# Ledger of designs, part 43: designed miniproteins, single chains, continued (2)

Each design is a single chain, and the fold is of that chain. pLDDT is the mean over its residues in the fold that is shown.

## One batch from the design tools (miniprotein)

Design m5557
Fold by ESMFold2-Fast:
Structure m5557 (fold): chain A 68 residues (1-68)
Amino acid sequence: PLANLTKLKTLDLSGNKITDVSPLASLTKLEYLDIQNNKISDISPLASLTDLTELLVGSKGISDLSSL
């Protein structure tokens, strides 16, 4: 059931050609997120993920996480 996704703590989306992370902003329980090797240029939607302890973004388009 999709309702259980709001309790998701670990998500690996690496290598999936993702450009928009806005749908992830509702996953406020995420503690680990891997979005490496995607085409994401704006990570500001992830600012709502206050439980994140590990964020992997090592793609060429994202070099500064201080905006989070």
Scores: mean pLDDT 70

Design m5558
Fold by ESMFold2-Fast:
Structure m5558 (fold): chain A 94 residues (1-94)
Amino acid sequence: STDDIVSTVSTMSRDTMTQIQNSQTDDQMIQIVRQFTSQVISIYSSSDSDSQRALIDVFTDTMNMMVQIARDQGFDRTARIISQIRRDTISQMS
């Protein structure tokens, strides 16, 4: 169900946020973001239309939080890269 998929991806989002918070370098942050993005795309491609819409919302919120964490840690260039990955991914999912 859509609720089960959202629950799974929300758990994945929380785990990813913990990884970002514990990252020491911009390269580590980018790697974590790319891994999360790849996992979401994989789930999206095997999901129904209702689940796909919900996944876009969870993905967007998670990516926006990652951008803010990167900025708060002084990784302004990394924040711009994360924003670009978010935009490119959503465009492909539309």
Scores: mean pLDDT 86

Design m5559
Fold by ESMFold2-Fast:
Structure m5559 (fold): chain A 62 residues (1-62)
Amino acid sequence: GGERSAEAGREAAARGDGAAAGAALHQTGMVKDPENARRGAEAAEEAGHARAAAIGYRSALK
């Protein structure tokens, strides 16, 4: 699964690193873990990282 990548994305979003959050969520999508990609996207959106959230939601649809 993509649990590690999704966790890294949440941590990056929490510390304000939208680029790292987006990269981690994209990686979560590449391993086809839509549940963890969605959770990461929700965390990024709550943190105000709209671009990272969009990447995560897009990954969740795969």
Scores: mean pLDDT 66

Design m5560
Fold by ESMFold2-Fast:
Structure m5560 (fold): chain A 57 residues (1-57)
Amino acid sequence: SALYLAVAMHDLKLSEEQLREALAMIRAGASPREIGERLGLSDRNAANLKRVLETYG
């Protein structure tokens, strides 16, 4: 699963710190909009990131 996380970081231009923040937000039940606002992602990219990370949670 680390490989898929690395691919997601590369595609979305996220740092490891931003990825850790996204994981914490998803565990707290954050919406794609909240994730997008925190990380500077579009709603579509935030929704895709949440879907990918939920597959591993």
Scores: mean pLDDT 75

Design m5561
Fold by ESMFold2-Fast:
Structure m5561 (fold): chain A 57 residues (1-57)
Amino acid sequence: SMDERLAEETLERVRERLRAGADPQALWDEVNRVAEGLRPEARRRLRTEFARLVAEA
C-alpha cells in the first residue's frame, strides 16, 4: 500500500540520519509526524521499526 511505502521511505531516511549522528529524540518527533498521517497498521510498523533502528544504533 502507499502507507507501507511511505513508512519504508521514512525508515530509510531515519537509517541514513542515524548513521550521520542525528539525535534519536529529534528523529522520533519527525517519525511521529509522519505516523499521524498513516493508517493504524503502517503507523504501528513505522514506530516498531524505528525503535529497533534506534536500539541497534
Scores: mean pLDDT 82

Design m5562
Fold by ESMFold2-Fast:
Structure m5562 (fold): chain A 84 residues (1-84)
Amino acid sequence: MEEARELAEEALEKAEEAKRKAKEALRTAEGRGLALAIAAALRAAGAEFLAKLALETGDLELAREALEEAEEALELAEEALRRA
């Protein structure tokens, strides 16, 4: 339970950061940068959903999936900001 909770909480924090960075990129990004910002926002929303489910169920595998999606969303958001 503890490990799943820790991973899910980390996933939520990273998903929130990815959402904030994606929103910032959306204000100035065009073309490829805009596509990356949209992709980051969508993946962050998915990661948030999975992380909340992991917190409710204590599912370690679900928590790991949430963290992986959140990390990928954050990378996409950072790439979008770099191109903004």
Scores: mean pLDDT 84

Design m5563
Fold by ESMFold2-Fast:
Structure m5563 (fold): chain A 86 residues (1-86)
Amino acid sequence: MTAEDYVAKGKELFAQGKYEEAINYYQQAIKLDPNNAEAYVNLGEAYKALGKLDAAKAAYLKAAEIYEKQGDYEKAEEYRKKAEKL
């Protein structure tokens, strides 16, 4: 499976309310591709759904860092703001 395959499976589980299982798949995506910003975004959303706000904040900040390194300043700003609101 690719990192994108793990993100897709995690998103499927998240849509079913299976947040802890979704987190496991997002973590597998990150192990394969540590620069997968979408995996960190979805990890943050899943942690937020579980009320794990500190973990959600850390995941959003990692996503923002990766987007900034990729030149996507709009998404970097979006996820920094999401982290600050937690």
Scores: mean pLDDT 90

Design m5564
Fold by ESMFold2-Fast:
Structure m5564 (fold): chain A 65 residues (1-65)
Amino acid sequence: MKEKRVTVTNTDPEKPATVTITANGEVLLKDVKIEPGKSATSPWVPADADIKVEVKGGEVEIKIS
């Protein structure tokens, strides 16, 4: 892959999640609220970037594509 991105899906049926996504120390998404059953997707980043995802509340599924 030349680039990758992160999709965070809130899988909690009732509780919102707040998500921050950082790649190589750069903040891509900050304190984004994801409602139940909804997703947030980061910008494209280099395939070798170190990604950190911070989640408050909810249950989430994280996919890198």
Scores: mean pLDDT 81

Design m5565
Fold by ESMFold2-Fast:
Formats: C-alpha cells, structure tokens, sequence
Structure m5565 (fold): chain A 97 residues (1-97)
C-alpha cells in the first residue's frame, strides 16, 4: 500500500529533520497524507505531493520546498481549509533566517 509506505517514510524522516526547510517539507507531506485520509483531495494528487515533499525534505531542497508549499496553500484555500493555509504561510516565513 503506497499510502502506508509514505506514512512510514514520513515518520522516519521526521526523526532526522534538522533544518526549518526539512521541517516545512515534512509538514506538507503530513498535510497531503491527512487530506487523502479525510477524502478532501484525490489520492493520486495527494500521493504525488507527499512524495515530492519527502524528496525535498531528504535533500534539504529550499527551492522545491517553497514551490510545494505554494501548491499546498493554493489547494488548502480551494478546499476551504483557510486556517491550515494561514498556518502554512506562517511556517514558510519562519523558515527564512
């Protein structure tokens, strides 16, 4: 099961996160997986976002993390998750040192 595999990978990567960029990327992966579980996003779309976010976290990829964060904020606003979108914007701004 791809979803269960991604959940396991997220838990393992969370233990090793050392940078704000990695923490933000893992937060996005967690949000994507949760949205799939709640039926608020298509499984294939959520899996794609979670995989891209996990890859960004593993590579400490600031540019990819920023792009995925913008995509997630747009999705959250579109589905009416305004509070979560606002929280993610705050987390994004906090990652700049």
Amino acid sequence: DELEKLKKELREEAKNAKTPVQELALMIAGIALNLIQEGKIKEEEGIKLAKEALEAARNNDEEKTEKITEEMIEILRKIGEFDLADMLELARNKSVY
Scores: mean pLDDT 84

Design m5567
Fold by ESMFold2-Fast:
Structure m5567 (fold): chain A 106 residues (1-106)
Amino acid sequence: METVAVLHVPPTELPPGGSATSAPVTVDAAAGTYRAELHNAGTGTLRVQIVNAATGEVLAEAVLAEGETAVHEIELAGGQVVQLVATNAADTPVVADVTALLQRAP
C-alpha cells in the first residue's frame, strides 16, 4: 500500500455535538478506489467522516470509540480535495484527535 494523503484533526476539545475539521488535502493521484484508514486517538467516541471539500459529499463514515481504527474503500476523482470531520458523539466534552490515511491498492 502506498500512502497518497494524510488527513489529521489535531487535538481539539469538542462540546457534546461539536465538530472539528482537518485542513483540506488535495489527493494528487489518479481517479480510482482508495483504502481509507481512520484512527481515533482522542479521549472519547467520535463520528468520523471523510468528505469531498467542494461538495460536502460523505465519502466514508465511522463511529469510533477511543483507540479504534476503521478501514473503508472510497472512490476518488483525480485531484479531489478531501477533509476529515470529527464530531463528538458523546453527551460529555471530549478531545478529538483523528488521523485518516488514504492509500492506493498495490
Scores: mean pLDDT 85

Design m5568
Fold by ESMFold2-Fast:
Structure m5568 (fold): chain A 70 residues (1-70)
Amino acid sequence: MERDSAVVKAAKKAREIAEKEGLDFSKISEVATEGARVADKAYREGLSPEEAVKIGEEKAKEIIKKLKEE
């Protein structure tokens, strides 16, 4: 449960950040998916749910920066 909650929370935060940055829906979905994937891996590597979410959020910010350059 906690693990699944962390992945969902990471996806939600990534989506919110992308929305605030003014990305299109398709790009928002891509950012959320990548953020969740990175958070899931971090959690499986032994990081806390909060740390996993933070790593997913950082990855989302990197992707958003790249997409905004388009």
Scores: mean pLDDT 77

Design m5569
Fold by ESMFold2-Fast:
Structure m5569 (fold): chain A 139 residues (1-139)
Amino acid sequence: MQQQIQQLQQLADAGDAKAALNLGNIYRQQGDYEEAIEYYEKAAELGTGKLKASAYYNIGKVYREQGDYEKAVEYYEKAIDLAPSNGLAWYNLGLAYEKLGDLEKAAFYFLAASVLMPTTEEEREKLYKKGMELLKKVL
């Protein structure tokens, strides 16, 4: 474990965006959320396209795990802007907006996730039904 972290640190310091992303994943699994965010930010600075989107998506997961749903939204939106086909980022935006009490946005993001998620027909139908039930509470 320690020798692998040191090797990934040297690679991330040498500009390897994937090494930085992997460090952020290790620290997040340890519960070291501050270090996880720093390495994901470094991965987003060094990375482009899908890797940068994955870094922002993982920062949004850390803030959601901390209960900071406002920051979780900000970072999931940055992830979707770079990777609009990431149906899991759309799903997590729906969850974050539901926690913020914005049921209209929550419904929109769950309906979008029901189309974009690479998931079963049953799970797509559950997401669609959830989005439609939230819309009926706002009308």
Scores: mean pLDDT 93

Design m5570
Fold by ESMFold2-Fast:
Structure m5570 (fold): chain A 109 residues (1-109)
Amino acid sequence: SMQDQILELVEEIFRLLDEIAQALQAGDYEKALEKMEELIEKIRELTELVRSASSISREVAQKIGEAAAQALLLAERIKATGNPELTERAEELIELADELLEVVREKTE
């Protein structure tokens, strides 16, 4: 189902968030940047999938909201590194997370 596809994508996003956090902890900014590029693409895909749905359940909306909240917290942590390239990707991530949350609000039953 479309709900199952959304949930699978949300799980993939949570895995990417963990991988980025681990890379940052290790000081591996090249790996963090690579995983952030992948995260950005997955959030774009999720936003399109939610936008194409007629509606989403409140339970699914809550899980997406949790993923977006973690992405926003991660983005602030990334900005704190002071690395310019990571900061640019963090700003992009913030914009995308905000867009995702707006689309979720519009589509939640």
Scores: mean pLDDT 90

Design m5571
Fold by ESMFold2-Fast:
Structure m5571 (fold): chain A 78 residues (1-78)
Amino acid sequence: GSSGLSPEELEKRYIEQAKELVERMKEAMEKGDKSTAARYATAAYLVLVALDIETGKLSPEAKKILEEVRKLMEEMDK
């Protein structure tokens, strides 16, 4: 890999990125900016999909974040 990170360190970084994107999504939703919220939701989803592809499975923490993103996206579609 280009980063030289261990699988554990890669997972940690992807989870940290996904969490940051979810927080940005929530901030955008609070401001009523559905377009910006949707962009952050998409970014968080793609980060978690990349993690799943690299590891072959999602950790319980990653699955919890993915579930939160899905629920927030459903809330925006109302």
Scores: mean pLDDT 79

Design m5572
Fold by ESMFold2-Fast:
Structure m5572 (fold): chain A 72 residues (1-72)
Amino acid sequence: SLTTEQQAAVVRAARTAIDAAEEGIKNGLSKEEVIQKATEAARQVARDAGLPDSVVNAVEEAAKIIAESIYE
């Protein structure tokens, strides 16, 4: 199980992905660019928090799903 600090980092990564996707859409980015921005932003937060590679990978997949769900 993740520690409380690691869980907080996952939540921050998810929020960052949402914000990046919304900003990308507002700025007229393509679906691929929105997914890339969300994924990169989430990965950066997860990496900076020192999360294990398996958790970073899960965060990246979640960020992609988030971006795809938000994109119109």
Scores: mean pLDDT 85

Design m5573
Fold by ESMFold2-Fast:
Structure m5573 (fold): chain A 64 residues (1-64)
Amino acid sequence: MDLREQAEELIEEAEKYEKEGDYEKASDLFTQAGVLYYQLGDTKKARELLSKAKELRKKAEEAK
């Protein structure tokens, strides 16, 4: 399985859900992509994705 391609697909799905206002789903997908980038050794990209996921999770909780 190509982890980089899978991570890129997860980012595209996450961005789509973010635009639709589904911040919980978007956060989950960004978290999954971040974990895959850690496995690929791209720590900088992983941190950026996990930071984005945390912001979206906070936004989802504040919207309830």
Scores: mean pLDDT 83

Design m5574
Fold by ESMFold2-Fast:
Structure m5574 (fold): chain A 82 residues (1-82)
Amino acid sequence: MLSAAAVLRRAAEMVATGDPLDVEIAMSFARAVVGIMLSRNEPGAEEVAELVDKAVEAAEAGDYAKAAEYLREAAEIAERVA
């Protein structure tokens, strides 16, 4: 199965399209990953959660490029703590 980092990178690709359905699905996957990492007390979970929150705010503002950037940063943290 995909790692947390792989899911977050895929979410970044989907958010970058700006398509409403892709953005919605990507944000759902990113939130699910955050929930799992926090429930397991994984190192870096709080930093990933903060970056995903910033990605959501950027996407709600219509800045899909910035949202994708935050999700890629979250993926890098998730990969480092694996």
Scores: mean pLDDT 82

Design m5575
Fold by ESMFold2-Fast:
Structure m5575 (fold): chain A 68 residues (1-68)
Amino acid sequence: SAEAELEALTKELREDPLFEAELVNGSEVRIVAKEGGTLKLIGLVLRLIGDPRFEPTLKGNELVIKAT
């Protein structure tokens, strides 16, 4: 399910020293890029933007991904 994929993504991103990631209510992931992580965050948006199961919203160095 989309929610299970967001949980797996959150765990993966929490292991990356360039990111802080949190799963909210099982359906939304909040990601904050640390210094040097912004380009990698943009790359994540580009990978997800074509997937109808997810709604990514980028604001500066913060990305919110919501399951639809």
Scores: mean pLDDT 81

Design m5576
Fold by ESMFold2-Fast:
Structure m5576 (fold): chain A 70 residues (1-70)
Amino acid sequence: DKLKKLEELEERLNRPDITKEEVKEIIKELAKLAGIEIDEEKIETYLNNNSLEEIKKDVLSFIDKVKESL
């Protein structure tokens, strides 16, 4: 169930002790669920250019968009 996986990713992302490395894994899983091909270098560039707080907000917004497309 894609919805359950999206909810799992959202829960993982909202943990206060989450690292950028863990967020990278979440983004990779999210892209796979959304049917989007994304390379690791692009994810690293995005993570390096944004704070954890900004990244969390962006990824949560993207999870919501993917849920709407199900």
Scores: mean pLDDT 80

Design m5577
Fold by ESMFold2-Fast:
Structure m5577 (fold): chain A 77 residues (1-77)
Amino acid sequence: MEDQLRRQEAAAKLVAAQLLQEGKSPEEAKETVEKLLVQAGVDEERAREIAEKAVKYTLEVGPDKAIAEAERELGEL
């Protein structure tokens, strides 16, 4: 259960960082990640939290570092 949530959070971070690197706005990245998480079976409230956190993290460290960290986390899982 916790591993599944960690994987979803890492995947959300990767997608958000890639979208921001491609020049999507923070709002577009958040909406896209939230939609993907809901389609994957995550509750709407939790999906919103994960998407917001992923976008916020990417804005703090930059998309290149966020992608590298997300890939490392996914490789650990």
Scores: mean pLDDT 81

Design m5578
Fold by ESMFold2-Fast:
Structure m5578 (fold): chain A 79 residues (1-79)
Amino acid sequence: AERVKEALARTVELMRAAAARLSPEQLAALEASPLMKEADALAREAGEALRAGDEETAARLAEEAGRLAEEAIAAVLAA
């Protein structure tokens, strides 16, 4: 069961792709985004759950982190 690792890897790849396309100003706005901060916190909790052996919780938290990161990127691009 590598679902949580895949979800986190997809989020990292999404962020990498966004960073390549965003201006420095947009990147600063993304880093300051409350949604992005919440995504970071959830990703950290997903990692902790995975280390504790709770793959189900880890997968759910990782997926939610990815969703919030995607929403934050979309908001910055729309501004």
Scores: mean pLDDT 78

Design m5579
Fold by ESMFold2-Fast:
Structure m5579 (fold): chain A 69 residues (1-69)
Amino acid sequence: GGVTAESANNAGVSLANNGQLDLAELAYREAIRLDPNFAEAHNNLGVLLSNTGRLDEAIEEYQEAIRLS
């Protein structure tokens, strides 16, 4: 991915670590919007969705991460 997608993904990680889960989701989705092939952002979104009980959505994001890796 590009620098902007990478920066959005890194912001998402920091927000998630600080417990700001709604903002972390927005940051990961922005990373995916900027680079839909960014496997790491799909994986990070999957982890976030899994940790918040959104298991069906998490499975779809993990499947995308696997397809891109």
Scores: mean pLDDT 89

Design m5580
Fold by ESMFold2-Fast:
Structure m5580 (fold): chain A 56 residues (1-56)
Amino acid sequence: KSLEEIKEKAISGALKWVEDGFPKEAALALMRKELEEAGFSEEEIEEAVKRFEELV
């Protein structure tokens, strides 16, 4: 999968966790860790965080 697909999947996964009652902060922390392990830069991770925050 492309890096963009990995990022979108991480965001959608975090949103689903929040929908399922998982704490927002914990879902966000796990998303950050997934993106860091996938090799994303801090800027890309913060962009994903902003998208997540806009969608919750």
Scores: mean pLDDT 80

Design m5581
Fold by ESMFold2-Fast:
Order: C-alpha cells, then structure tokens, then sequence
Structure m5581 (fold): chain A 62 residues (1-62)
C-alpha cells in the first residue's frame, strides 16, 4: 500500500467522523457536505461502494 493511499484512508476516516459530529449536532447541511467530501475521497481510493453509501447518507439529510 502506498503512502498516498494511507493518507487518503486517514483523510476519509476524519471526514466521516466530521460528518457524524455535524449530524449529531443537528447541522444537517454541514453533515451532508462532509459526507459528500468523504464520498469523493472514497472514490479516489477506488472504494465505489463506500462512496455510494456516503452519497446516500448526504442525500438523506437534504
């Protein structure tokens, strides 16, 4: 696994965590934005299924 892939996985985890924090705080707009950002990172990692699930989470909040 490359260092770039490792950093993208860390960034994905942080972005998903941020989305969950905003969702729990009731900031659905920021949560949806964070989920969409997480989906973009997941796509960069080739995790299409994860990206689709994250986009679905964003859509459900809006």
Amino acid sequence: MSEEELWLEVELALAVMEAHIYRLAGDTEKAAQAYRRSAEIAEKLGRTDVAEELRKQADELE
Scores: mean pLDDT 81

Design m5582
Fold by ESMFold2-Fast:
Structure m5582 (fold): chain A 68 residues (1-68)
Amino acid sequence: SIQELLEELHELIEGAMRATDPERKRELIERALALIEELKSRSEELSPAQQAFLDRVEALLRAMEAEL
């Protein structure tokens, strides 16, 4: 479900933010970005607030990846 995917995304984001190893951090960021792509492919099922959240998180994750 969308709710289960959003919960998984939240866990991946927390993991990426807590990770100190660059390789592990990159792995978690890549998994989170792939999940965001999946969620965006189902954008008609998302509220405007959920879409805005995904856009903000995607920008954050890409910025974090650029520092690795």
Scores: mean pLDDT 86

Design m5583
Fold by ESMFold2-Fast:
Structure m5583 (fold): chain A 86 residues (1-86)
Amino acid sequence: MELTIIVKNADERAAELAEKAGKDLNAGGIETTVKREGKTTTIVIKNANIGSEAYVLALAGELEAAGYRTKVSVSGNTFTIEVEPK
């Protein structure tokens, strides 16, 4: 199935981390599109499976390690990560 990750309210550094994560998935052979518009980065995984939620958790963990607080919400196949400073 298709899984969408939306990173919202990202500053430049957080947006770069999200964009890099999506590009790294595509480079690793996971069919992924990445779109960045202002403070929002959208990552779409075209052939997602039950393990694909691990990519959402990994990105949230990278953002937390970079000094951000993350709030993750789910609606169907869409995961939203809202980013704010700690």
Scores: mean pLDDT 82

Design m5584
Fold by ESMFold2-Fast:
Structure m5584 (fold): chain A 62 residues (1-62)
Amino acid sequence: MKKANEEAIEEATELARRQLGEEAAEIVRRRLEELAAEGKDVTDAALLTGALLLAVGESLDK
């Protein structure tokens, strides 16, 4: 994985942990790691926003 992708994942995970708690942080990390594994650039703001919204949706679905 590119260092920029790793940094973006850590940053988004930290934001989710601070705002929504540890469960949401793990969902965000998992989704961003999946995107990076597919070769997508997770530093893209649109992808980060989409991943965060998906994580919030999954957390609220419970």
Scores: mean pLDDT 72

Design m5586
Fold by ESMFold2-Fast:
Structure m5586 (fold): chain A 108 residues (1-108)
Amino acid sequence: MITLTQSPASLTAKVGEKVVLTATASQDVGTAVAWFKQRAGEAPELLIENASTRAPGVSPRFSGSGSGTTYTLTIEEAKPEDTAVYYALQYAHSPVTQGQGSTLTVVE
């Protein structure tokens, strides 16, 4: 089973700061990595697919990069509405696996 380890596990950012979240795969997963934003009680929102392709309707403040085993989600100019858990998912190998999540809190 491919394991995705996300870092940091939690962080607090101020409004306007740049946030960088990392996911490390236990094996090469190429570009088959997606990033999701999850709020409690809501369906996950797809942000990035194929490691770097922003989903339609997603703010250009969000970008993805990486290949092989190391992947990053970057949030430019953090806003209070960015407060959520961010999950990385790999779909290169069965079973599809998800990281533990990075909890972001954005404060004024």
Scores: mean pLDDT 88

Design m5587
Fold by ESMFold2-Fast:
Structure m5587 (fold): chain A 92 residues (1-92)
Amino acid sequence: GAEEVIKWAEENPEYPLLSLNLGSIYLVRGDYEKAIKYFENALKVKPTAEVYAFLGIAYAKLGDIEKAKEYYQKAEDMGDTVGAERAKKAIE
C-alpha cells in the first residue's frame, strides 16, 4: 500500500523527489491525508522549507489550523517566506 511505498522511499534516498512529487499530486487532487504522509516521508529524507510549506497547506485544507501554523512557521524559519505566506493564506 501507500505506507509500504513511503517506507521504501524513506529507505531509498535516491527517490526523495518521488515522495515530494506524489505529495504535491495528492494535495492538488484534494487527498490531503495522503499528501501529508508523502510530505512527512520527504522531510525524513531531506527537510526543506518547501516541504514544511506544503505540510502547512495540507493541514490547513484538513482544518487542522494549529498544525498548519506550526509548519508555515517552520518554513519561514528556514527562509521560505513565500511558501509560508501561501500556507497561511490556505488557512483563510
Scores: mean pLDDT 73

Design m5588
Fold by ESMFold2-Fast:
Structure m5588 (fold): chain A 66 residues (1-66)
Amino acid sequence: MSEEQRKKAEEIAEEAERRAAAYAVQGDYLSAADVLREAAKKLEELGDFELAEKLRRSADQLEAMA
């Protein structure tokens, strides 16, 4: 994976984590999990399967709180 793709993947993950945190503070853990799962799909399209897996695990944890 290129350095540009890696940087874009990190930006996608950071944005998704911020949006998910905003939903979580409102008690909307299902929407928070959905945001992370959507970001994980985009990361897979970029070829960053490791970061996608991390976001899915975070989404699973948030969903368990719902």
Scores: mean pLDDT 83

Design m5589
Fold by ESMFold2-Fast:
Structure m5589 (fold): chain A 71 residues (1-71)
Amino acid sequence: MKEEEEKKLLEKAKELVKEAQRYLDNGDIERSLDYYKKAEELAKQVGSEEGKWLAGEASANRKSITDLLKE
């Protein structure tokens, strides 16, 4: 992947994570989960270490929320 495209994907993924956090803070759990999922999918397309870290963070947050909903 070209470095310029990689940076654009990372910034977009970061924006999706912030959006997910905002929805979660407002009690919109379903939309928060949707945005974390989109952020993870986008970050996984990035071949960099930062992209892998961001994908892991989004995945972990989504798992934490879904685990809470199961209980």
Scores: mean pLDDT 79

Design m5590
Fold by ESMFold2-Fast:
Structure m5590 (fold): chain A 79 residues (1-79)
Amino acid sequence: TPENLAASFAESAREAAERLPELVEEARKAIEEGDISKAASLMAAIGIYAAIAAQAGDEETAREMREAFRELKEEIDKA
């Protein structure tokens, strides 16, 4: 059961990785629109998926997601 859940989370992280450019674009649009709460929520999702990817052993995907998170956080901190 834990292995089945881990596999499911790894699949979710993979799907999130494929959608990362879209999530980043949505977060940036939210920042541009002044919807910082929406941007923060999208960033939280990216952070969660980064953690799931790391736990699944996909360090490359986790690193890419953490980098996107850092860039978005810098943009919010300036807004």
Scores: mean pLDDT 77

Design m5591
Fold by ESMFold2-Fast:
Structure m5591 (fold): chain A 62 residues (1-62)
Amino acid sequence: MIERARLSPLASALAGKEYGVEGIDEVELDTDTGKGYLISTKTGERIEISLESGRALMKLAE
């Protein structure tokens, strides 16, 4: 199943710092494949991350 969520300002800032990409504002988790993706809706950029990293960022978005 694919789960998608908007990142909080804190999670977005952390992702931008760690991955060197500005404008990251969404995360997508694919629980069937065990993969996550960071997404910039402005640039269309998509960065593959682990499911665990994606879940940690979503936790900061609550």
Scores: mean pLDDT 77

Design m5592
Fold by ESMFold2-Fast:
Structure m5592 (fold): chain A 68 residues (1-68)
Amino acid sequence: MQKGEKVLVRTFGVHPGDLAKTAKEIGLEVVDSKTVGIDTEFTLEATVDGVDLEPLRNMKGVKDIQKI
């Protein structure tokens, strides 16, 4: 993805700090978070071009990733 693009990440049982760390390592920044029932939804923004979402998809508890 390109710098400034956003993704919505739906998670269950993922610690916010662990998600923020993985996001930062791949060039994403946590810009919003909300609880939806038992799930947590994070909005992440690309800080660089060429972000690979694969490490984020492979995290335990990541259910879905959608481009916004």
Scores: mean pLDDT 83

